Designed miniproteins, single chains, continued (5). Designs and how they scored, part 55

Each design is a single chain, and the fold is of that chain. pLDDT is the mean over its residues in the fold that is shown.

## One batch from the design tools (miniprotein)

Design m17899
Fold by ESMFold2-Fast:
Structure m17899 (fold): chain A 66 residues (1-66)
Amino acid sequence: KDPRFGELEQAIFADDEAAIRREARALLEADPSAAGRLRKYVDFLRSVGRDDLADILEEEIAAAEA
């Protein structure tokens, strides 16, 4: 359904902060409505104790929405 989110998930699994930022930014640049879906990833990451990765996604969402 969302092949680009597959790349984001791979970056998250690999703890690749630079890739997480790039993929999140690319998603938001292509489709601003991706912010809502990325917020679901933020919530999921916090629920599994991956707060630093959630923080990275939250930063990119905030930057795109500013």
Scores: mean pLDDT 81

Design m17900
Fold by ESMFold2-Fast:
Structure m17900 (fold): chain A 84 residues (1-84)
Amino acid sequence: SASPVTVSGTKTIEVSADGNITVTIKVTIKDNGVTASFTLTIKITKDGTTEVSAELDENLPEEVKKLIEEQLAPVEKEAYEALK
């Protein structure tokens, strides 16, 4: 049968004593023997400023970008709820 890509990921949330939150999402994708990865870092400061940076492999399929957006939205919501 035609199988979709295999996706695995790790999400780490760190809260500093200074009230800064750092979320690191690392994802690895395997498709037809090709391995691609990306790292997304979200920094939320104690004043509520959010910075997002991403290191993306140019070979990443579009399905991965959708998965990143889906994972990012819940994380941003949880962080916003925690700071509000």
Scores: mean pLDDT 67

Design m17901
Fold by ESMFold2-Fast:
Structure m17901 (fold): chain A 85 residues (1-85)
Amino acid sequence: SGDKAHEALARGAVRGAELASKAKDLEEAAEAIAKAVREAGLELGLSEEVAERLGEGMKETILEKAKDKEEAIKLAREYAEALGG
């Protein structure tokens, strides 16, 4: 449901931002954030298909809006704050 998707995005964005700090570039940072969102969705009981779509959507958003790894991490943190507040 929407509530679990919302929580998956918030939880995944927090976790993904931390993982992205170890990434070498924007693409690796976006992948780390997307994977964290997918994993959070699975932990919350979302289907594989829904969790994968949430991860892909987050990756696309990061790659569209962020110019570098630092912006990707910032955007993920802002997303987590907006969804968690």
Scores: mean pLDDT 84

Design m17902
Fold by ESMFold2-Fast:
Structure m17902 (fold): chain A 60 residues (1-60)
Amino acid sequence: MSEEERNAILNAVGKAVQELGEDASLEEITEKALQLRPDMSREAVEEAAKTLLDAIAANR
């Protein structure tokens, strides 16, 4: 995966979290991010979303 693709996935996931809130489920965030970037693989988006949510939870 290119650095550009990775940054695009992180931006889509971040926007999904911003719109849905931190309490949204992994599935809801993944679906929202895929609606913003339908050209991306679900697996890659879900892994990025899980990593971001785990990082947010660790900082609580």
Scores: mean pLDDT 78

Design m17903
Fold by ESMFold2-Fast:
Structure m17903 (fold): chain A 57 residues (1-57)
Amino acid sequence: PGLLYYLKAGQLYSLKKYVEALKYVNKALEVDPNFKEAIELRELILKEAGEEILKDV
């Protein structure tokens, strides 16, 4: 279950759909908060999304 959310988040991340990728990686972490690969993916998504958000300020 958590693995499927993680795989979906990874697919969305590769498509540059950061908001949707964040949604699915958060679902993976709700299932397993210690899922190291999901934690690492979340950090990558936040780095990419945070840079885009800051460009509009």
Scores: mean pLDDT 77

Design m17904
Fold by ESMFold2-Fast:
Structure m17904 (fold): chain A 74 residues (1-74)
Amino acid sequence: NEAYLRSLSRLVSPNPGDEGFVFNVLQELQPDLSDDEHLFKVAAAVSEYLQTGKAEKLSLLPQPLQERLKRLLS
């Protein structure tokens, strides 16, 4: 659901200019996520990275998802 992903992107983005980037990351990963909990964890990891440059929340994700997200954030 694009409207849901856009709303989530707006909620987690530290700046309005980040919304498009966050949306693209979530849209790319969403088909491989089993539930909303994983989607929220991805959104939280992207938000932390954009705010602080840290990967602490990203490190809590399953390894395959960490690798994909690191590629998208590079």
Scores: mean pLDDT 77

Design m17905
Fold by ESMFold2-Fast:
Structure m17905 (fold): chain A 94 residues (1-94)
Amino acid sequence: DELDKKLLEQAVETLLGLLRQLGRRVGVPEEELERLLEELREVIEEKSKEIPPLKLLEELDKLFVERAPELAAARSPEEFVAVVEKLIEELREL
């Protein structure tokens, strides 16, 4: 279980790092970007209290793969933020 928790933690930091790079690339203001990423982290932390680490990791991977084309296609701060907010909402519904 400790290993499972560390795998989830590593995956979350990798995801947040990728989203930070993509958000900066399309010009999301730094303050807004960090707020959005902290909201995502908080939702994952809340869900980690109810969902086993490997199951949550599986759900995160599935949701990210589903949203990856939209993230790759985002050309504006607004489009990027909308996709990440959608991901956050889908996580809340787990």
Scores: mean pLDDT 87

Design m17906
Fold by ESMFold2-Fast:
Structure m17906 (fold): chain A 85 residues (1-85)
Amino acid sequence: SLLEKLEELIKELEKLLEEVKKFDPRNPRAQALARDLEEEIEKLKEFIKKYKEGEISDEEARKFLQEAEETLKRFKKALELLKSE
């Protein structure tokens, strides 16, 4: 379902965050990526809550899912770049 896909994205983002946390916490790029991941995770959680409460339409939720999937791809690329340092 749409909801299951949104919840799975949270799990993937949390997995990326755990990988970023393995870097030196003084690395400013790792710090920025961790913060952005935490912000996106909270954004997704709030969106899911509103969707469950009927405040968001299925069409809006589908558009948000597509945007969130593209954001996940960007985070994965940022982590790859960080690993290349």
Scores: mean pLDDT 86

Design m17907
Fold by ESMFold2-Fast:
Structure m17907 (fold): chain A 94 residues (1-94)
Amino acid sequence: SKLKQQQEAARRLGDTLSRAAESLGRPDLSQRSREIADRMIKSLEQGNKQEYSESTSKFTGITIEVTEELTREGREELKEEVIKAMKDFNKAES
């Protein structure tokens, strides 16, 4: 189902961002990534479009922050994984 695909994509994005953040020594970003994924999955289950939209914006913000730090650290492969996870998430939304 579309719902299941959206939930799986949100979980994958959250996991990828969390792993990337941990590799950067940023447990704060790791925790926020997991929390946003959990909130997004709940908003999908509840049909809460407003919360889903807000969570999507927060995922975009964290993705930018994480990819900027990965760029500074020269972690190109992990940066590509994060960008791919975000693109897959956006595609599942459509």
Scores: mean pLDDT 83

Design m17908
Fold by ESMFold2-Fast:
Structure m17908 (fold): chain A 79 residues (1-79)
Amino acid sequence: MVEIDEEILKLGNELALAALAGDRERAERLVEEIGKLDPEAAERMRAAVEAAFAAEDPVEAVAHVFAALATGVDAAMKV
């Protein structure tokens, strides 16, 4: 469980960097990789990235991705 969460955090960081760089193809591939571990986490991160790319604001994508990751980590640590 914790090890899988760490892998999702690692992929989420890569996703945030891809969003900041405006690299949609890389972002899509990273969401796919996250989906193999946790489809709900991938869905949340996908929504944040889609919103930011639609708004042409990769900074918002980074903020949303980190917020989604922080929520997951907080929930895991609380239980």
Scores: mean pLDDT 66

Design m17909
Fold by ESMFold2-Fast:
Formats: C-alpha cells, structure tokens, sequence
Structure m17909 (fold): chain A 76 residues (1-76)
C-alpha cells in the first residue's frame, strides 16, 4: 500500500516538471510523514484522501517557487 501511494506521487511530481533530485527529496519527506500518520492513527488509511492532501502541498510548493524563487532544497 505505501509503495503504491509513493509511486502515484512520483508520477504526479514528474508530470508537474519537478527534477529527479526534488522528486526523491519530496518522496522521502512524504514517506516519513505517512509513517508518522500510520504510527499515531490505528484507523485504515484512505489512499484517496492522502493523495488529495499531497496535491494541496504540491500546489503550495509551486507557488513558493514562483513567488520566492526558492528550491525545495532551500525550503528545508
């Protein structure tokens, strides 16, 4: 399940024009966030809800790049 979510996220990031380095960095951050959510919430994961939340984060990252000229690496 987690691997399937990460692969869908990777495809979306490539589609949106992120570099391979940025994609790998974002996937690591997303995987850590997902692991923490799994550890704190015993309820079944809603894959669609997680993907929608991730899309919102991606739009914010795009806006930050355009507005401030920063890379994802610089944001961390």
Amino acid sequence: MMKEILEEVRKELKKLGFSEEDIELLLKLFEEDLKERLATNPNPIDKEEILEQFKVILERLKEAKEKYGVTIKDTL
Scores: mean pLDDT 68

Design m17910
Fold by ESMFold2-Fast:
Structure m17910 (fold): chain A 95 residues (1-95)
Amino acid sequence: KEKLEKVNELSRKFLEEYLKKNPDFKLVYEKEYEEDGKYAKVKAYANEEKEVLLEIESKGAPLEVVIELQIEVIKELRKKGYEIVDIISTGEPVV
């Protein structure tokens, strides 16, 4: 659990630094699942070339729900002509 918390912290710091270095990436899409205080949130940051950095944040949500939400968001973004260039996962899904 301690090691997982450190990995999640590093992933968050990586995302923050990436967005600072690439300020042209703007939030263009967001989708959330929430039930009984458990959540999964997918955020898409895109640049002018329609390249997307995808953030997946979860807290106690079942892994199946997190995966389904990710697939749905990716499908919607691809329909709009966006290309997923990276995916960063933060938080703790339930397996």
Scores: mean pLDDT 77

Design m17911
Fold by ESMFold2-Fast:
Structure m17911 (fold): chain A 71 residues (1-71)
Amino acid sequence: PLPLPVTPEQEKARLEAIRTANEVMERAKAAGLPDDEAVDLASEIGKETYEALLNGDEERLAAVRARVDAL
């Protein structure tokens, strides 16, 4: 699970990470991945999104988005 938010910036990052993780899980399952693999992928992408947003790392965000779009 993602860490609890302490600041408004962390809350926004957390909500966006959750939305992205849910999208990844839906796409992965639609692509035929088993539930456990879909959950693992969604958790990884969610954490990457959260960290990239907190750091303002636009290149990392673009790389994560490319991984999602490749599903």
Scores: mean pLDDT 81

Design m17912
Fold by ESMFold2-Fast:
Structure m17912 (fold): chain A 107 residues (1-107)
Amino acid sequence: KSFLEKYEEYLKKLEELEKEMENEDETTLAIKRINLYMEFFSELSKTARYGLGMMLSIRAGNDELARKYAELFAKGPKEEQKEVEEYFKKVMSEEDYKKWKEIVDKV
């Protein structure tokens, strides 16, 4: 499956979990959230995880960490890089995506 398909499945499962909120105790809900995170991240390639690291570093304003993740991301398969970038372009703010492009162009 593509990164986009895996992420869409993850979001759908999160939405379903939120709908259960009224009928679940907080501890059970927290465990279910952790399990969804574990399932999603265990299925991600190194390229997708490095792309996530770059996006989160940009959002945190940590340019040095974002550059480090960009270097690791660039070593991945080109097909995976395209899928991850295409998705994050849709999810990121215009400002954050501009920063992503600036960092990638320097690597």
Scores: mean pLDDT 74

Design m17913
Fold by ESMFold2-Fast:
Structure m17913 (fold): chain A 74 residues (1-74)
Amino acid sequence: MISKEEAIKILEEVAKKFPEARNVMEVLIQFIEKHGDEEIDKEKLLELFESLLRTEYPEKADELIEYFKKLLEE
């Protein structure tokens, strides 16, 4: 579990590292703000992130997902 604020911070860090994916990160941030609890399940967040990246950026999804996983594990 991570806080909503921490989840949003992690997504902003991904957008900073991969500006091409910023729009997807913004969609995820808005989804978390509207529907997320104060504590978010890391595995569910990762599943949602992976699903969206594989759909929107299939050729670069693996690199983005690995970076996101690294941030979640810190």
Scores: mean pLDDT 78

Design m17914
Fold by ESMFold2-Fast:
Structure m17914 (fold): chain A 71 residues (1-71)
Amino acid sequence: MEEIKKLKEEAKRLEELGQQYKDLGARLSATGGEEDRGMGNVYDLLGDSFFERGQELAEKAKEKEEELKAK
């Protein structure tokens, strides 16, 4: 139970973090010069990476819940 709760909380945090990085990337791309545009692209890619990790943890949490329901 505690492990499943932790996985769900981590998944949510990673999704929120991913959104923060995408928002920051968009801001830098809109208002920055050439260097800021490059950094904005990096932050967008980081956001995608965090979303992927969040989805992976959410799926693991679901698998563990199903295992507990089988008992």
Scores: mean pLDDT 79

Design m17915
Fold by ESMFold2-Fast:
Structure m17915 (fold): chain A 73 residues (1-73)
Amino acid sequence: AREIQARYILEQGERRLRDALEAAGKAELADEVIARFREEAKPLIEAYLAGELSFAELAQGISAIVDRLLAEA
């Protein structure tokens, strides 16, 4: 269950980044920003899979990474 939920929230984060960058006319940055997102999300995913984070905490952390990456792009 946790692995499926982790995959789902990562896919949602990637989709949010791609959609927002396309809307801003920065679609060419999407692959690079998504690659950076995956690297930064890894510790949160590992903590969630280890039972150290709730799903709500994971979702909040992923949203914070997405918001910061969009602000930096």
Scores: mean pLDDT 85

Design m17916
Fold by ESMFold2-Fast:
Structure m17916 (fold): chain A 89 residues (1-89)
Amino acid sequence: MLKKIEESLEKWLEEKKLDEETKKIVYELKEALRHNDREKYEEYKKKLKEKVGEGKAKEIALQVEVDVGVEQIVEAVERTIEERERRKR
C-alpha cells in the first residue's frame, strides 16, 4: 500500500513537470509533515512558494498533506489488523 502512495506522489510530480530542485523541496516538506515538524514544514512551504509561486505551492502542499494523511491511515489500519490477528491466535 505505501509503495503505491509514494508512486502516486512521484507520478503526480512528473505530470506537473517540476524540476529536480522543486521535487527535493516537496520530499522535504513531506518528511517534515510525517514527523510533525511544524518549523521545518513552514520553512519548506515558504521555499516552495518562492520557487513555484503561491498558487502552485498551495496545490503541491495540499497533495503532500493528502499523501501523508492516506499513508498514516493505511499504516494505522494495517497495525490494527495485525494486532487483531495476533489476538485470535
Scores: mean pLDDT 71

Design m17917
Fold by ESMFold2-Fast:
Structure m17917 (fold): chain A 84 residues (1-84)
Amino acid sequence: NPDEILRELLLRQANGYERLGLTDIAEALRRLAENRTAAEAVATAQALLDQKYPNAELQIQVLRGLLRIDGQDTSELDALLAAA
């Protein structure tokens, strides 16, 4: 099940960020894992940018790809990438 695989991958990423003390990113990823909407992806992207994560742009591009697979709106992520 692709949805189950994507959910588990997001939760695994969240656990990784939590171990680094990046709790806001971990919490945003857990919300996204349970509900893959544009709003939750934008919240995750904002947490990545706010924490000054060194690969934030690449991670946001991955989130944009995930939304495209689900047929979700990417316009807010496109705006965040243009501003970064």
Scores: mean pLDDT 83

Design m17918
Fold by ESMFold2-Fast:
Structure m17918 (fold): chain A 67 residues (1-67)
Amino acid sequence: SQERLEEQQRQQQIQQQIDQQVQQRREQLTKEAEYKIKELGKDKVDAQVDGSVQIIRQQLERQQQRQ
């Protein structure tokens, strides 16, 4: 139905907002750890950031599921 499609679109918008917040946090963490990129290499720093971002994403998604 039309209402179900609109609900799906609303859920997509919420997911995009979560994705945006997660990306902003990833960028912040990457910038804060830029000094380590030269020492450890970008791949190692990215892996550490990915781990932190994954936890944040799970927290945001759980909060959204409760609504």
Scores: mean pLDDT 76

Design m17919
Fold by ESMFold2-Fast:
Structure m17919 (fold): chain A 52 residues (1-52)
Amino acid sequence: LARRNHQRLQAVRILLDSGSDRSVAELADMVGLSPFHFQRLFKAEFGVLPGQ
């Protein structure tokens, strides 16, 4: 992602890295994505799965 979605996913990554206990489904909902779509976009953007 090269637009606003990058910033939203980056904010979510920071929350995960800080030890947030939110589920992947909750994080996906925060950015308006399904959990499967969120995981796919997150991996495409950062090269890692959420929480890694």
Scores: mean pLDDT 70

Design m17920
Fold by ESMFold2-Fast:
Structure m17920 (fold): chain A 80 residues (1-80)
Amino acid sequence: ALIQQLNQALSNLQDAITAGDVAGISKYSNEAVSLLVEIKKQDPKLAEKYGKTLQGLLDKAGFGFESEEDFNDYLKKTED
């Protein structure tokens, strides 16, 4: 269920980026991050793999992080 929801959120994010839908980019990126936080609790390696996919999509939208550490800090903020 979580992986299916994450794949749907990432698909929706890619569509929003292609359309220039800033509200959609915000919505689906936040949804994907929340799902990654839950997946990380069960499978950290799987969360890392999907986290890299999310990072790549955010880079295309101009929301790229300067480092992998900054991306990990972004994920941690969603845990609070």
Scores: mean pLDDT 73

Design m17921
Fold by ESMFold2-Fast:
Formats: sequence, structure tokens, C-alpha cells
Structure m17921 (fold): chain A 82 residues (1-82)
Amino acid sequence: SPEDYVLEAARAWNAEDYKKVAEIFIKAFEDNLPLDVINKALTALGLPPAKSKKEAARIMADYLKDQGYEEEANKLREIAEK
């Protein structure tokens, strides 16, 4: 459910398991989850809401790169550029 997705993302984030955060967001984009659900996850993590799925992917990619998770950031950027 959308609530389970948001809860899973928040749990991984609070555990500082940023690799799992990236996997959760990649799966959300692959499963074509609605932007409203993805934005609920972003705001639960303290990140700004996005106006598009591409913007949401870029927001998460930029954060992950800043934290040193460049491989995961690059995967999300590929989703944003598709």
C-alpha cells in the first residue's frame, strides 16, 4: 500500500541505510507509483516535494550524492533522464 511504501522509506532513512532508501525509490519509479505517494515519502524524509517524477528522482539523487552514495545517485539520475 502507499502507507507501507512511505513507512519503509522512513525506516530506511532513520536507520541511515541510504542504499536501501535508493532501492525503495528506484522500485517506486519502476512500479510507476503516483507522484503524490512519492512526495509523501520525500516529505517524511524532510526533503522538498517535487512537481514531477523526474524532479523527485533528481532531489533524491542529489541528496544521495551529497551523502557519498554516487552509484545509487547515478541510477536515480538515469530514471530522471528517461
Scores: mean pLDDT 83

Design m17922
Fold by ESMFold2-Fast:
Structure m17922 (fold): chain A 98 residues (1-98)
Amino acid sequence: MRAILLYKYIEEALELYEKGEATPEELREKAEELLKKNTEENKIKAGAYYLVALLAENRELAAKGDAEAAELVAQAEATIEAARRGAEAEEKGLVPAP
């Protein structure tokens, strides 16, 4: 399902960034390249890569005392956690109660 794919690509982008294999700028470039093919999966993957790039860039600014950057980091982390919980629920076969 869509939530599983989104979180998978968020994890992929985070791993690339945390291992030093990709910069925030390179993650953005990968996202833009994905959008050239304009498939549903590429849109999800591009969104995940943009989200991680935004998080990474704003973590640096927040560490310097930028309050707006700190708010963006909190919003990005909340979005990632929501995606993780959605993926976990789909993987376990849980569906929202009607």
Scores: mean pLDDT 79

Design m17923
Fold by ESMFold2-Fast:
Structure m17923 (fold): chain A 95 residues (1-95)
Amino acid sequence: SFEELIKKLETLDEKTRNLMYYSLKKFIENDFKVIDDVTKLSLYALGGLLGIEGENTEETIEKTKEYLEKIKEELEEYLNSLDLDPNIVEKFRNE
């Protein structure tokens, strides 16, 4: 459920959580297309966090995508309410 997703994300440290929110927002804005490696890794990590397992990395990402599409309206509304740093991806990459 949407509530389960938010609860799981709240268990993450602030930096990882904000990167995940940013990745989810960009993923939705791009019609659920994987736009970069950060988005791909974030979806894989989220799948693991939610207990979604595929036969391989690509299958796990696809199943996680299907889950997110089912909760799209609630998730999009929630993410649009957040004031996310547009530079969070660049800050994460430079570590």
Scores: mean pLDDT 73

Design m17924
Fold by ESMFold2-Fast:
Structure m17924 (fold): chain A 78 residues (1-78)
Amino acid sequence: MEKLKEALEAMEEAATARYPEVKPFAQEARDKAIESNGSITTVLQILTEYANKAAKEIGPEAGKALRDAALEGVRRIT
């Protein structure tokens, strides 16, 4: 539980560092993933949903920044 929360917080920081405008999407993705208390698959689905929203609202680069940060974070906890 604690490691997942730390990984999601690190994901938010990494995504925001790569693309600052993605911060609100990264924060909402973090909060929803933590609140879900779900499996790693559920967490990945939430992160993917917000990466797709960022890609649509800001641009493909923003979606990629969030997706890449999410994949790195999950890889460190599996």
Scores: mean pLDDT 80

Design m17925
Fold by ESMFold2-Fast:
Formats: structure tokens, sequence, C-alpha cells
Structure m17925 (fold): chain A 64 residues (1-64)
């Protein structure tokens, strides 16, 4: 339904934003871009956004 689509869209958006923040921070520090599969490589802010996005994707998938 429409609710599933909204949750999936918001989840993807948060994951992409988390990746963007992590990449920008890595560039500023002269480090390689972190993998989203390695949560320990993400900053607390980027990690929180990634986990929130993943949870929204899981909830949207349950409604689909």
Amino acid sequence: GSEARKLITEGIGKILRAMGLAIQQAIQQGKPAPSVNDLSALTPEARELYLEGKKLLEEGDKLA
C-alpha cells in the first residue's frame, strides 16, 4: 500500500544521507570512504541515520 511505499522511500533516503555524511567526513579527514556494512567505521550520527533507515525499510517491507 501507500504506507509501505512511504516507509521504504524514507528508509532509502536516510541510508543515502548517512552514506553521504560518512563519505564527506572521510574526505575531510583524508580517509577512504567507509563501507555501510561496517557500522564501526561510521560516525555516531551517520550510524544512527543508517539504522533508522534500515528499520523503516524493514517496517515498509512488512506492509508490502
Scores: mean pLDDT 74

Design m17926
Fold by ESMFold2-Fast:
Structure m17926 (fold): chain A 96 residues (1-96)
Amino acid sequence: MAASEEEAKLLMEAGAAFLALATEHVFGGSTEKLTEYAERVLEYAEKLLETGNPEVIREALNLVGGTLDIAESTPGVPKELVERLRRLRRELEERL
């Protein structure tokens, strides 16, 4: 199924947040910025899950998975955020 304009915008915003996260991680930037970008990915992915569209949920799952991998490998990221990412990843997998 094709994504709606709203779903496409949420995917674009989630993707942009993930690119910012990956860039901060690669350049060894601040844990605070990395945490902020991870929280943004989480927020947009939660909204994508609520759409119920399997196409956008699959993309959200990929973004959350990558975000979780970076967050788990980064010292100082809040454990609560990592647990929220793990929970969301499970919820996205269960909707597919």
Scores: mean pLDDT 84

Design m17927
Fold by ESMFold2-Fast:
Structure m17927 (fold): chain A 92 residues (1-92)
Amino acid sequence: MEEQLREAAETLEREAEALRAAAEALEESHPEAAALARELAEIAREGAERVREAIAAGDLEKAEEILRETVARIQALVAEHLEAAEALAAAL
């Protein structure tokens, strides 16, 4: 349903903001975790924006596709940078 897709976009946007704050906090002490956080924040922000755009266009199928792609990209990036992801998780 459209409401669930909007809620998912809001969650991605909130998480992007938290990741940006974490990146600033970690920049000096854990630069690799800060870099990962910035990249994850950008993917989440872009995904949320694209999901909302698809919803506004009435294309809920496209919105769901974009959401799945965004989650997959986040999961793949975390898997590639496990040590940085562990440091980031400890800071959140």
Scores: mean pLDDT 84

Design m17928
Fold by ESMFold2-Fast:
Structure m17928 (fold): chain A 66 residues (1-66)
Amino acid sequence: KALSDTSLAYGIAGLLIQRGFDATPFQGDNARIPLSDRLRRLRRQARRQGIPDSEITRRARQWQDS
């Protein structure tokens, strides 16, 4: 089953927050920032913080399946 953009955004934001980055404005349904733009920014920040794609996929799947 493919991961939704919402699941990916929540997974990445959660991992960034856990590492001390302020990703709270990107985590929820913030209507000021479209989901596609949030996901793009979150992915860039995850890469800069050295978060591996495997960890992102694991966290996103946990959120989607819960």
Scores: mean pLDDT 72

Design m17929
Fold by ESMFold2-Fast:
Structure m17929 (fold): chain A 67 residues (1-67)
Amino acid sequence: SDAENVLRIALAEFERAESVSGEQLISLGEALEKLGDPETGKRLKELGEKNASKEEAIEEIRRLLAE
């Protein structure tokens, strides 16, 4: 799906980045909601609002892609 492809690209980008901002996670979540994955989008927005670490964000995306 388009949502899964966007998640895979974001995962690779986050793994290469020094840090991931909460605003980046919120924007990613909004993009996923628009692509028809509101559950994953909401989860990423929640992580962004909590200012989750890069490591926590990567782990959550990996878990979402494994399901």
Scores: mean pLDDT 83

Design m17930
Fold by ESMFold2-Fast:
Structure m17930 (fold): chain A 101 residues (1-101)
Amino acid sequence: SPIEERARELATRVAQVAAGEAETGYKSSDEVLDEAIARAAEHARKYVRSLPTKEEARLFKEYLREILDRMIEGAPPELQEVLRRVKEAVDAAMDAVIAEM
């Protein structure tokens, strides 16, 4: 499913940044993580807004939530907290858009 693949891609990119694999040049780890969280929320919001139906938006939300939950379960404790912050930000962003659909 294109929706499922998009959710997997977003979750993977966020997990990679959380693991400290992102090249930043000038930014601290905290700034990198905060920007990644904000960017993930914005990407989720834009993608949900682009979907033609509320049902597809809910499906994307469910896939992304399931993937993030699995990542949290498998992550070391230090990364679990960052991934929970991502999940909360992304859920809030998607819920706001879905409510307006």
Scores: mean pLDDT 75

Design m17931
Fold by ESMFold2-Fast:
Structure m17931 (fold): chain A 56 residues (1-56)
Amino acid sequence: MDALIRELAEKAGVSEEKLREGLLAALSSPVIRDVLVKDTGLSREEVDRALEGLRE
């Protein structure tokens, strides 16, 4: 999980902590997930993969 978060954070130009916080918020709201996709430039698939890993 940490390696995926690190790669996505680097790609998005944000810290791992910031991305992790956004992903936790996205778990409770599809609107936050869409905002995270737009703000980071990550694909919806990449965000969904990170959310799945964060659940476990």
Scores: mean pLDDT 77

Design m17932
Fold by ESMFold2-Fast:
Structure m17932 (fold): chain A 80 residues (1-80)
Amino acid sequence: SEEELKELEEALEKIEKDIAEAKTEDEKEIVLKRLESLARYVKKHGTEEQRELLISKLREIAKKHPELKEFIEKLIKYIE
């Protein structure tokens, strides 16, 4: 649904903000674990539209945060 897509987009926007605001590697790891949990949830329970949105946003995050590229590429492969 449109509401479920919006909720996923808002969750991903918050995660991206939290990644940018993380001051320590430990804080970053906590946010990345949240992203991984969200990806696992979407893979198991999400629609094709939600999976496509998640993959698109993950690629965008990897472009903005190249240090996370390897982590994000593994996550995309898991969702696919």
Scores: mean pLDDT 85

Design m17933
Fold by ESMFold2-Fast:
Structure m17933 (fold): chain A 100 residues (1-100)
Amino acid sequence: SPLIETVRGAIEILEYLIENPDLPELLKLLYLQSAGASVVVALQGLKKKNAPQELIEKAEEAAEKLKELNENWSSLSTEEFIEKLKEIKELLEELLKLLE
C-alpha cells in the first residue's frame, strides 16, 4: 500500500534523526521537513479514501506536532528535540499498526 509505505518512510526518517543527534542543523531541518511532507501526504490520502476518523485524527496530530517542531526547533535543546521526535514516531507507529 502506498499509504503504508509513506507512513513507514516518515517513521524511518524520524528514527534516523533520533539515532544521529549530532547531524548538522541544516540536514536535521531538511529531514524534518521531508518527514512532515510525508505525513501531510498520508493525511490527504486518508481523507480522500474516507478512512476511519481515528486514523485521520492520529495523522493530523502527527502533522501538527511536526509543524510545531519545524517552527520551534531552534528554541529547543538537543534532548528536547529528540524527545519530541520520539513522541511523533510513537504516534506514527500507532497509525501504522491501525493501517496494517
Scores: mean pLDDT 88

